# Ledger of designs, part 16: designed miniproteins, single chains

Each design is a single chain, and the fold is of that chain. pLDDT is the mean over its residues in the fold that is shown.

## One batch from the design tools (miniprotein)

Design m560
Fold by ESMFold2-Fast:
Structure m560 (fold): chain A 68 residues (1-68)
Amino acid sequence: MKVTLEPIDENNVKLTTSKPATLTLPDGTKIKIDAGSVTLSVLEALEATLEVDGKKYKVKEVATVILP
C-alpha cells in the first residue's frame, strides 16, 4: 500500500492512497477513499487514522510527504 501527503498550501494537504481505504478524522468523521485522493487540513492529516484491508494505521506514521 502507498500513502502520500502532498502539500497544497500552509493549511491543506492532499492524501492519496493506492488502495481503497477508510479515513477517520479526529472528530470521528469517516471518509471512504476508492484508491484516490482527498483534501485534508494539516491538523486532520496528522491525527487521522487510515483503515486498509482490515488494518488500522496512523496517517502520520505511514504517509510519505511529497515535496515539489
Scores: mean pLDDT 79

Design m561
Fold by ESMFold2-Fast:
Structure m561 (fold): chain A 58 residues (1-58)
Amino acid sequence: SRAALLVTEREIRELALKAGLSEEEIEEYVRQAVEAVRNGDMARLREIAAELRRKAGL
């Protein structure tokens, strides 16, 4: 759904900001996460979120 895409974009952007990534890196992670949601690839979305949490020291 559109709401799920917007929530995913916001959550991934917030994690990437906490990880101290550049604007270009943030946009690339958001793009990959949105693509994963559109494809129903929840495993890939979890991998992206886990990588960003690790980079953010969470």
Scores: mean pLDDT 83

Design m562
Fold by ESMFold2-Fast:
Structure m562 (fold): chain A 60 residues (1-60)
Amino acid sequence: SLREEARRILEEKDGEPSGVAEAIRLVGEETERMIKEGLSEEVKKKTQEVLQELLQKKLS
């Protein structure tokens, strides 16, 4: 899943700023793909939830 892949990247770069950037980029690229394919608002919301979770986990 997108959440699982992003979390894996974040864990690989534990404590490094580049880790957060890579996870954010992955989520962003997948969101772009979903939007381009004409997927619903539900998919976009789920992708945003993953991004928020990653940011909170890194900042907390």
Scores: mean pLDDT 66

Design m563
Fold by ESMFold2-Fast:
Structure m563 (fold): chain A 81 residues (1-81)
Amino acid sequence: SAELERLRAITAAQMDALLAWARQNNMPQEVIDRLQALRDDTLARLAAAKSLAEAQAVLNEYLTEVRRVMEEYFAQHPELL
């Protein structure tokens, strides 16, 4: 559907923007690698999604994992908060 294709495109753009932001702000390579792996996995899962509900579940899992990565990073760098 057009809505599913739009969700895939927007999600891909947002994931790429997050990676660009992380690189621009000199985040550790370990964090960048984790975000890259999450992007690659999420793109594959979104491509396989057959409905908006499946795509939304994939997006929710991505956002949960990004939050975990960022929370772990900021816990190690409280000076950045």
Scores: mean pLDDT 86

Design m564
Fold by ESMFold2-Fast:
Structure m564 (fold): chain A 63 residues (1-63)
Amino acid sequence: GLDLLVDLIMHELGLDRERAEELLRRAVEAYQAGDEEALKKIAEEFGVSPRQLRSLAEAALAL
């Protein structure tokens, strides 16, 4: 479920729960809007690739 995805993000990126949830929320919002510039900026802020961020958004939407 979403909690397992949040826990995975926390472990892989060294984020606390609040920051991991923020990343996932912003990723989903940008992905659904088709806003590739927002995805790139979020990825840069959190130190991930835009490809990883898209994969996280897709995983969240599949749950």
Scores: mean pLDDT 83

Design m565
Fold by ESMFold2-Fast:
Formats: structure tokens, sequence, C-alpha cells
Structure m565 (fold): chain A 110 residues (1-110)
């Protein structure tokens, strides 16, 4: 539902405002989609804030995975490793999380 709104709207800021209203109503999925949209916009700090709020309402493998992605982009490799490991605790079959965990661990060694 929310993904369809973003696909159909040229005004991304207006779509974000609507997601923020839904998120304030306690919809964990709205916080998760806000996090995904901030990652697309390369606003990694806002992505972290939105994803942390989503995870406080409902901890999900996807939420932890996306938070790992945000920290990887922020070059906080220790936190990226931590959240990819949490994502894999909830969903051990997530091949993207496994690959990105290995990358984050390699970057920590540099």
Amino acid sequence: LLDELFKNWDDLEKAIELLEELARQGHAGAWLLLGEKYLELEDYEKAVEALEKALRLEPTARGYYLLGEAYLKLEDYEKAVEYYEKALELDPSNERAKKNLEKAKELLKK
C-alpha cells in the first residue's frame, strides 16, 4: 500500500509527510518504509532514526537488515555487523544479509 503511493507520486516530500502521519499513529510498517525511503535518498541518519523507531514497535529481520545497510553507508562497520547479525538471528536464510555481513567484517579489518 505505502510502496504504491511512492511509486505513483512525483512529490517525494509529500509522500514522506503521509508516512510520518501513519508512523505517528503507531504503524511500524510506516516507520520501516520511511527508513527505506531515506536510504534511497541517501539520508542515512534519518534512515537510522526511522528504522530504530520501527524496531522498537516491532523487531523484524528486514528492519535489522536495513539498519545494517544504513550503518554500512555511514561507515559505522561495527554497528553494521551487529545489526546484520541480528537480522540473521531472525532470518538465517537472508543471503543479502550474509554477503553484506562479510563485506562489513572485511571493512573492519582495513
Scores: mean pLDDT 81

Design m566
Fold by ESMFold2-Fast:
Structure m566 (fold): chain A 60 residues (1-60)
Amino acid sequence: SKKINELLDEARDAIQKGDYDRAIELAEEAIELALKEKDGGSYNEALSILEQARQLKANQ
């Protein structure tokens, strides 16, 4: 959906800016929406972003 794509784009932008907390929040919202829409592709992308943001936050 357009909303999922916007959330994923904002999450990636947040990672680039070093705002890992924001990226985690946006990725979790994208996961919830992907589950509701049964969008497995967006779900997998959101999980990847979430894991990346968590790892980057832990390494600060």
Scores: mean pLDDT 89

Design m567
Fold by ESMFold2-Fast:
Structure m567 (fold): chain A 58 residues (1-58)
Amino acid sequence: PQEKLDKLLKEIAERRDNDELLTEDELIDLLKKLVKEGLMKLTADEKESLERYENLKK
């Protein structure tokens, strides 16, 4: 759904406008949100990589 994508992109843009640079972890969180909302589909390998990065963040 375009509306959900636009909302997420707007949130990211607003964070950038506040001089908040996105870290790799924040980009990973965004990717997870896009996948959860059905706006993006990951391959099995990409999903494993995403989960590995999430675990390394601990």
Scores: mean pLDDT 66

Design m568
Fold by ESMFold2-Fast:
Structure m568 (fold): chain A 58 residues (1-58)
Amino acid sequence: PELPGLALGVYGDASTTPQEVADKVRENALKQGLSEEEAERLAEAAERGMRAADELHA
C-alpha cells in the first residue's frame, strides 16, 4: 500500500486493527497540517491496506 511519509510513524505505533490504524493515520495527518479531507482519505487508504493485509493472513 502507499504509505505517506507524514503518516509512516503511525504504523509503528503498534496499531493492531484496520480501524486503529485508520484512526491514528487520520489524527497524525491532521497534526502534521494536512486538511481534514486529505486526512480522511489517508485514513481510508490505510484501513483498506490493513484489511487487505489481514485478509492475506486469515
Scores: mean pLDDT 66

Design m569
Fold by ESMFold2-Fast:
Structure m569 (fold): chain A 59 residues (1-59)
Amino acid sequence: MIILVDPDEARRAELAALAEAQGYEVVLASSVEEAIALGKASKKRPIFVLVNPTREQVL
């Protein structure tokens, strides 16, 4: 399972479609906090993918 975090809605949708085409289960999050909450709720070992590092993604 992949939790995909991207503040850019258009890029988030495109990357989700690409990941699903590769056979991955994708969950979308608009923020890091939302992604963490979704990861805890799923009880699976999620892979976190943070996208758009050209903006506020420096941590």
Scores: mean pLDDT 69

Design m570
Fold by ESMFold2-Fast:
Structure m570 (fold): chain A 75 residues (1-75)
Amino acid sequence: ARAHIERAREALAAGDLEAALEHLRRAAEEALAAGDREALAEAARLTGEVLRAAAPEEMHPEVEALTERDLAAIA
């Protein structure tokens, strides 16, 4: 999970929003499976940053679903 978060940060810094979202999706899935709430929270935060850059209305449905699950798991 954390390794995918680092890869997502690298992709975001490079302006590769597609790669950043893919890494964040994988990070969130692994964090949920492992019960790693800190990694899950960080993945959600970075997903929000990518979505602000990409325009939320164009967000992939799978990423939106993971973000909603992530927020529910944290709340």
Scores: mean pLDDT 71

Design m571
Fold by ESMFold2-Fast:
Structure m571 (fold): chain A 75 residues (1-75)
Amino acid sequence: SGQKQAEARGDEIQKKAKEILEKNIPLEELLEQIRKLDPQVAADIEELRKRGMSEEELKKVAAIALAAHEVKAKE
């Protein structure tokens, strides 16, 4: 079912996001990579930064966004 495929995709995204976070890439580099793939998502993350979200939480959001793009690119 589509729900099981979505769950498996979610697990793959979480695994990839964890790998990105473990590399301890600077937030600015993560945002630059996202901006090249999806400028709107990069803008949304910058808005979260302006609203006072921590760098640690912003890195998590950025890692998930990059992981989601990598998983979708395999389709």
Scores: mean pLDDT 79

Design m572
Fold by ESMFold2-Fast:
Structure m572 (fold): chain A 83 residues (1-83)
Amino acid sequence: SMEELREKFRELLKEFERLADRLLAAIRAGAPQAEIDAIARQAEEVLNEIGKLVKELNDPEAYEELLRALAAYQARLAAAFAA
C-alpha cells in the first residue's frame, strides 16, 4: 500500500542519516580507510533503496525530501573535510 511505502521511505531516510552520522564521525576521527569505505558502501545501498522507493511512490514531496537530505549530507561532508 502507499501508506506502507511512505513508512518504509521514512525508515530508510532515518537509516541513511544514521549511516551518514557514522561516516562523518569516522572521517573526523581519522578512522582506517577500510572502515570508512565499509560505512560508505552501507550508506550507498540504503540510498539506492530510497531511490527505488521514491520512483514507486511517484510523489514529488518524497523526491524533495530526498533532495533536501542529500543537500544536508553534502554540506556536512564539506564541513568535515574543512576541519
Scores: mean pLDDT 83

Design m573
Fold by ESMFold2-Fast:
Structure m573 (fold): chain A 66 residues (1-66)
Amino acid sequence: SELASLTTALAIRRIGDELDGTLSPERAALLEAAIAAMKAGRLEEAAALLREAGLDELAAKVAALA
């Protein structure tokens, strides 16, 4: 599933940012909310959260699945 693949990629990116010390609490909350929205099929909400997090390319890919 393309959605499952994108959700997994976002989760891996979040873990990478955490390990690199670049994950702020605000960014972590946005990414967690985006992952939850993607899992729930709320793709427009997920895309908006990803844009707010500065992940415009991933947001466009998620929006294309809506």
Scores: mean pLDDT 81

Design m575
Fold by ESMFold2-Fast:
Structure m575 (fold): chain A 97 residues (1-97)
Amino acid sequence: GKAVITIVVGGAGAVENDKLAAEVKKRISPFAKIESISVEDGADPDEKVVTVVFEGDFSDEEAELLAEEVAKAVVDAVKALTGVTPTVLSVKVETLR
């Protein structure tokens, strides 16, 4: 099974995608086994889309807790890289069994 967590943040346009992915990875690696992390440009120039895939079997409740930790990690990563607090625009959680 897998948990797929997608976070859209605004106010992060100045961040390099590779640096954001690396910074998020080091913050979330202790929580669960990571299959992949990707960072893409969002619909607006100030937006980034962060997708984290965790390997394992997760309940919907466990996946929601992982999503909260990923959202926090993304916010903290952007703050560390830019000194600016981003806005979390959306959080999407999917479990694959």
Scores: mean pLDDT 84

Design m576
Fold by ESMFold2-Fast:
Formats: C-alpha cells, sequence, structure tokens
Structure m576 (fold): chain A 67 residues (1-67)
C-alpha cells in the first residue's frame, strides 16, 4: 500500500528530474516488493525482474510525455 505509493512517487519524481538511473533503481525496488507481496506474480528470475523494471520505467515515462 503506502510503500508502493511512495516508491511510485519517487520513480515519477526521478523521471521528471531526468534521472534515469534513480528511476530504474526505484522501479527495481517496486518490482521486488511486488514479487515478495503478490501471490499472482510469484518469484521472478533476475532477467524477468529487470525486464519488468525497465518496462515500468518506459510506461511511466510514456505516460508523463503524453501530458
Amino acid sequence: GEQLEALARQLVDALRAGDQEAALAYARQLVRLLSETSPFLGPLSDEEAEALAQRVVAVVQATLDAK
């Protein structure tokens, strides 16, 4: 709940600041928390987790660019 929202806000703030490295770090933390707390995601491989983190950054960036 609160932890996911805080990480999502930090991800958005990093992208708005142009800090791609910080944004990816926050996305990795989000994916890790989701894999640990969501029974529907289950355990992810390192490759799957990294791909999902990069996809999260790309989707959030596209959403910001559309506004």
Scores: mean pLDDT 80

Design m577
Fold by ESMFold2-Fast:
Structure m577 (fold): chain A 71 residues (1-71)
Amino acid sequence: SPEELLEEGKKAYEAGDYERAVKLFEQAIKESTDPELKAEAYRLLARAYQKLGDTEKAVEAFEKSLALERE
């Protein structure tokens, strides 16, 4: 489920496996129709990209999270 993917992504992030966290958060976003879950997943995706040094992708993910929270 998207909820399980989000939780596994959080565990990967806490373990320092940021590349795995990115993949799990992207999969949670793809499988979810829930804007709230997608917004949280995008916020976490932005944080994971920051840890990987991908500033451009981090900004894009953060902006998508904000757009979903405004709707």
Scores: mean pLDDT 86

Design m578
Fold by ESMFold2-Fast:
Structure m578 (fold): chain A 57 residues (1-57)
Amino acid sequence: SAEELLRQARGALAAARALGASEEAIDKATQAVEHAEQGDVEAARRYLAEAERLMGL
């Protein structure tokens, strides 16, 4: 669901910030949150997957 995806994306962004992840990882996590908030589930999933890959999650 979009709500679950938004929760996951916000978690990834918080983790990226806490771990001092790269600017690219933070950017991807931020885009995942923004697209999830807009209801763009496909884009949000893509950006979340990229952020998680960059963070080793």
Scores: mean pLDDT 85

Design m579
Fold by ESMFold2-Fast:
Structure m579 (fold): chain A 64 residues (1-64)
Amino acid sequence: MERVSVEIDEATDTFTITAERPDPAVGQALGDALVAARDKPLAERKALLDAGVAAANAALAARA
């Protein structure tokens, strides 16, 4: 089973999102999370990205 993860580097204020499978549902969930997080403080961005990653992993699990 493939999965999605997100890492945040606070020193550089950058996000690293890793998706092992290019899937439209995963792309949609991550894209929505990135748009929602774009203008938010770091703590809120992390929460939104974590939610997007959880949604993407749930979509992948539904296809197992």
Scores: mean pLDDT 65

Design m580
Fold by ESMFold2-Fast:
Structure m580 (fold): chain A 87 residues (1-87)
Amino acid sequence: MLSELEKLMKKAEEMIKEIWRASSVSQEEAKKKFEELLKFIKDNKVPKEKAKSLIEYLKALIDDNPNLSEEEKEELKEKLEKVLEEI
């Protein structure tokens, strides 16, 4: 059985996949799903150390996403840093 933290991380990973799927169709939809992921991290009180690792992973995936503009990548990474500062 997965621990609660493992379940949270798996859910976050699925939300990341949804962002990538949305970004190939609509950047606006991708941004909405990204905001949902940020809210999920805050609402579920993900431990700061795990949140930092997740955010670093998300930044790498954002940089590797060919469907995002450089401007959008920087905006999304800035939002991730802000979330890390709030938890």
Scores: mean pLDDT 71

Design m581
Fold by ESMFold2-Fast:
Structure m581 (fold): chain A 76 residues (1-76)
Amino acid sequence: MEKDKKKAEEKYKEGLKLYGEGKVEEAEEKFKEALELDPNYAMAWLGLGAHKVLYAKSEEEKEEGWKLIEEALKLP
């Protein structure tokens, strides 16, 4: 629904603002909230994937981030 997409966009923008402020963990939570509202919101998948790549604590977590980015690029 358009309403859910609008809310997802708002959460994504909040995440970007937090990311710019260096609040990277809080930004990740906002991207996850956006995806709960609209799982097909590609920009939120890209943001979450980039966060996992940049702040990965393990090689496996970094690979997870790249997979999220690849999946986001496949979304219609």
Scores: mean pLDDT 77

Design m582
Fold by ESMFold2-Fast:
Structure m582 (fold): chain A 89 residues (1-89)
Amino acid sequence: MSVEELKEEAERLLEKADELLEQIKKEKDEEEKKKLAEELIEIARRLKELAMELLEKAETLEEILYAIGLILRAIGLEFDAELVLKELK
């Protein structure tokens, strides 16, 4: 994938993550919350993969910083999802 294609995929996943976070806030069923949190973890994992590919292809400081930003966002999403899963125990 090109840097542009990787960025476009990352932006789509970030939008989906935001939608899942809003769904988790509104969801009252513990089993459905668990499924949404598990989907969020999968998105975070994919964002890390995209960020690593971006770092390997990065030719500018801006591209490097964007990839680092994605890694940090993915870590944040994993943390949020793990908190949800912990509360459901």
Scores: mean pLDDT 84

Design m583
Fold by ESMFold2-Fast:
Structure m583 (fold): chain A 58 residues (1-58)
Amino acid sequence: GEKDIKGAEAATSPAAAMAAAHGAAENGGRVLGQKGIEAARSGDYKAGAALAAEAARS
């Protein structure tokens, strides 16, 4: 849905990717969300956004 689109767009911004990863960790797949947060925190915001989107969909 709309949230999925915003999650994908987060890949273009480190701040948006971090927000998406944190949201996914709280709302859905905790393991995938944690991996997303870790990737974004390490500067790999593209992987972080992708993992956050996976967690939100799972």
Scores: mean pLDDT 61

Design m584
Fold by ESMFold2-Fast:
Structure m584 (fold): chain A 80 residues (1-80)
Amino acid sequence: SAHLERLAADLEAALAANPNSEQRPTVLERLGDLYAQLGEYKKAAEMYEQASDLYAARGDHEKAEELRKKARELAEKAAA
């Protein structure tokens, strides 16, 4: 969908503009969701992995493990 592609581009621009943003893990998680909906499973997995690392660094280990699991599942879809 053109709408989802535009939204993903907007979120990527936001990440580039604010690399040290406290909202970075949330934006990466949303990008992962959008890329998964677009069928871009490799990109979606990469976004979830980055978000997971940032949540873990903040002490949110439950959220980090949830996203790591999603990344693994999507990486398997990308490899198929």
Scores: mean pLDDT 86

Design m585
Fold by ESMFold2-Fast:
Structure m585 (fold): chain A 64 residues (1-64)
Amino acid sequence: SEEEREERLRRLEAALRLTSQLTGKSVEEVKEEILAGKPSSLTKDVLALAGLTLEEARELLREK
């Protein structure tokens, strides 16, 4: 379970960096959009490619 969580976090981090590179937004800005529940279609597509739903990504970002 912890190992699975770490793997999901690694995939989330990769998705955030890729979205940042594609959009020109900072990783922090992309995180804020996800937490606010208003990500761009591109952000949602990148998360889906990483095997993550928006809800899963928000949960991972809220658990500090």
Scores: mean pLDDT 82

Design m586
Fold by ESMFold2-Fast:
Structure m586 (fold): chain A 78 residues (1-78)
Amino acid sequence: GEEEVRKALEEARPEVIAWLKAQGYDEATAERLVDEAAGIVLALAKNSGVTPSPEEVRRALRAWAEFLAGAEELDRQA
């Protein structure tokens, strides 16, 4: 359920932060983007009625963090 998703998000958090830092984001921005992405992943899992696997949670966290980073860049340029 929700608890399994939260644990998978906590386990994936350091990896996704490191990935964003490799993309040029500072640690504070990377942490914020990952925390925002985690909120989205958790909300989607709650609404789906299905508990995703830890691997699916990790992929979703990275995908949403990447999307949010791109959206923030576009908002600054628009």
Scores: mean pLDDT 82

Design m587
Fold by ESMFold2-Fast:
Structure m587 (fold): chain A 51 residues (1-51)
Amino acid sequence: GGFLAVIKDKETGEQVEEPRLFPSPGAAAGYAQKIVDENNGKYTYEVVPAD
């Protein structure tokens, strides 16, 4: 179980880093949002359930 934080560049669509596993969607989103904020919103993120 858990949730993957997937961070991508908005312009290229490339993953910025390997998806990281978190225990909750809020934890995954919080981590990803921090990375987005630190990069002036140049990145986007998705939270994907992991089996």
Scores: mean pLDDT 82

Design m588
Fold by ESMFold2-Fast:
Structure m588 (fold): chain A 64 residues (1-64)
Amino acid sequence: MEEEVKKAYEIAKEEIDRAEAEHGPLTREQVLLAATRGAKKAMDEGLSNEAASIGAAKAYQDAL
């Protein structure tokens, strides 16, 4: 569970970093959208909905 949360966090952070590289400094809404894409990507990779949601939420909070 902790390992899955960390992996989901890394996926969401990668999506946020990618969005920032493409658009420059992100608005709060853009960070939320990128984190949401990260959560979906983590679930597509076989992580639980719970781990994906927690990891993405942490990445979102850390980016603000």
Scores: mean pLDDT 83

Design m589
Fold by ESMFold2-Fast:
Structure m589 (fold): chain A 72 residues (1-72)
Amino acid sequence: SMEKERELRLEALREGLEIARRAIERGDYEGAIETARAVRKKAKELLEEGDKRAEPLLKEAEELLREAEEKL
């Protein structure tokens, strides 16, 4: 179902955010930037499709991206 596909996509975004946070924690800012950019792109796609649950995930991806870029 379309809802199950969206739930799996949201789960993948949450996992991506965790990977990005862990990368920042260990000083891998380049890896964090790459992961956060991918999450940002996929969250924007979900939001454009009308899934508002992606909005806080997009915001967090943008915050992590900014933090990693500032530390690079």
Scores: mean pLDDT 90

Design m590
Fold by ESMFold2-Fast:
Structure m590 (fold): chain A 78 residues (1-78)
Amino acid sequence: SMTELSQAIRRAAEALSKILSPEEVREAALTIANLANVLGADKGIEYAEQLTKLAEQGDVEGVRKLVEEAKEEVKKAK
């Protein structure tokens, strides 16, 4: 649901805020929201949960790569 998506994005943003700038956190959150709008809430939740996991591991490069992959998925959506 959209409520579950909002909670997943909030958790991801909180975890990301420990390793990224506020601007990068906002960009990641907007990217997930855009992904969910074009591919559905479940896909957005999957990406948010993966970002949370990478952030908890301190994997900054993994986070940046996943955000770029999400942006490409948005571009490919019909």
Scores: mean pLDDT 86

Design m591
Fold by ESMFold2-Fast:
Structure m591 (fold): chain A 66 residues (1-66)
Amino acid sequence: MIEELKKEIERVAKEAMGLAMRQGDEAAYEEVVRLAREGVEAANKGDLEKAKEYLERLKKLLEELK
């Protein structure tokens, strides 16, 4: 469902952004912002598969930042 997918993208992005900021990793912060924006945009256009792809990329980046 689009709203659930968007909410999950925002949740993962917010957590990853917080970690990148605390570590001073500007490149990681910018990448998280880009992936979140592209994922939400894909979901808004009804491209659920592309939105899920961006969510998986965000989850991978979040795990790398932990």
Scores: mean pLDDT 84

Design m592
Fold by ESMFold2-Fast:
Structure m592 (fold): chain A 66 residues (1-66)
Amino acid sequence: METKEDVLKRIDELKAEVEANPHLTEGEKRILLAELDYIKHLLETGEISVEEAVKRLDEIRAYLES
């Protein structure tokens, strides 16, 4: 089971991957970065569980790998 700290680290790593991805438009990057910032906010405020945050990050990663 991932900790909150592990998930926050994954968000930062995924943000770096989004910024470095040459297949994404600037508009797509802005949308994905905003979504990652929102997930971080929800996790920090306790509005979502670590498990729900991991699920959302896995969905974003799947999108990047498609």
Scores: mean pLDDT 82

Design m593
Fold by ESMFold2-Fast:
Structure m593 (fold): chain A 63 residues (1-63)
Amino acid sequence: AERHIRRAASLVLHATGDVAAADAVEAMIRAGAPEEELRAWLTELGVPQEVRDRVLAHARAAR
């Protein structure tokens, strides 16, 4: 679980350059945020579809 959360956060950090966004995605995954909510948030952040799909795959694996 932990390694997948860290990978998701790393992907967001590399896509956005924003530590706060990386911290937010980690917190959302730990809180069990719905996949649809994560997808919508990443889309508004401007994260590309390829990266969004990878982040969501790691979020699912973290369960």
Scores: mean pLDDT 83

Design m594
Fold by ESMFold2-Fast:
Structure m594 (fold): chain A 60 residues (1-60)
Amino acid sequence: GAKDGRAMGEAGKAGDEAAARAGAQELVNLGGSPELAERALEYGLKGDIEGAERYAELAA
């Protein structure tokens, strides 16, 4: 959900790629769409918190 997207975006902004990827994996493990979780990760790694939140919500 949005919380996971925010965490991914914050981690990406800090350069913590492992934490960002862990957030995307959590979305998939909760039954979320892998495609949308990957999009949330892409935005998160770029430091786009809003984009990461939107796609994480769509993934759930």
Scores: mean pLDDT 81

Design m595
Fold by ESMFold2-Fast:
Structure m595 (fold): chain A 70 residues (1-70)
Amino acid sequence: SRSEEYMEKTKERRIKAAEATFEGLLPEMDEEEKELAEKYLEALKNKDLEKALEYAEKLAELRAKKLEKQ
């Protein structure tokens, strides 16, 4: 790593990108996916990586299950 400032800027950029992506997808998500996506984004905004990972894993499991069924 280069510096803490660089890491913080990288996280902020990723949060904004995820926020924009999920905002576009939100109307097409089911209720459970939408709740997890919102909680994931909130955790990222608060820089709570532990909670963000937990919600991301749950969201990924739901999406993987959905893709398997097509």
Scores: mean pLDDT 71

Design m596
Fold by ESMFold2-Fast:
Structure m596 (fold): chain A 84 residues (1-84)
Amino acid sequence: GSHMERFRARLEEWRAREKERIDSVIKQLMDEIKKLKTEAEKNPEKKDEYKRRIVSLATALAIEYVARGEPEKAKKFIEEASKI
């Protein structure tokens, strides 16, 4: 039926848009983490403050990877953040 086909098409469009939204948020969080790492190298006296903020952003990034269906990448980012 036409209504079922429209529902499936809208569901696929919603999933595609949601994926694009998640991908955009992931990129923004990754860019902020890179910026904070660069600032930590310039300001070693504030390294602990930058480390705490990087861990917070890495946790947010991990949540987005879980939402995207990539929990292994989420775990890896948390582990990598803990090494900073």
Scores: mean pLDDT 77

Design m597
Fold by ESMFold2-Fast:
Structure m597 (fold): chain A 58 residues (1-58)
Amino acid sequence: MVDEEAIEELIRYLKEKYPALFEHLTDEQIREGVIRTAQEEGISTREAVERLKAALDA
């Protein structure tokens, strides 16, 4: 299940909060990472986005 809204939210979050870390990552790379994480964990794309945000904040 692909939640495009969640992916767009994550891209904005990364550009705003972690610009130096993610400035060279493409939107495509971020999208792929979220989808892969969701598939591997058996969770929704929205939940994968929340987990990635939590991991970055740690």
Scores: mean pLDDT 76

Design m598
Fold by ESMFold2-Fast:
Structure m598 (fold): chain A 110 residues (1-110)
Amino acid sequence: SAETEELIARLERAVKELIEAAREMVRNKASKEEFEAVLDRHLNRLFDIYGEILARIKDPAARARLKALLRRMADLLQELKDNPTEENVERFIEELEKLTREIIEIIRAS
């Protein structure tokens, strides 16, 4: 539906902005404190979108799958915050893109 595709487009934009911000912070040699502050700002926006997605999914199995993906995302974020190296940022981005594709599949199937 048009509403579904708009939600997916918002998710994809938020993910792209987070990726661009994370790479810029590493490139600019931001402090751990600055990195965490910028990351948290983008994550708050992304988690708001995840809340909207979860509210629209009625199937219990799909909701359980989404919650598992979001838990995996939280674990990856903690690893990145603990050690924000260029290598860990690129690993985080790869996993974020994979998780985002899985979330989009769940949204389109719902």
Scores: mean pLDDT 84

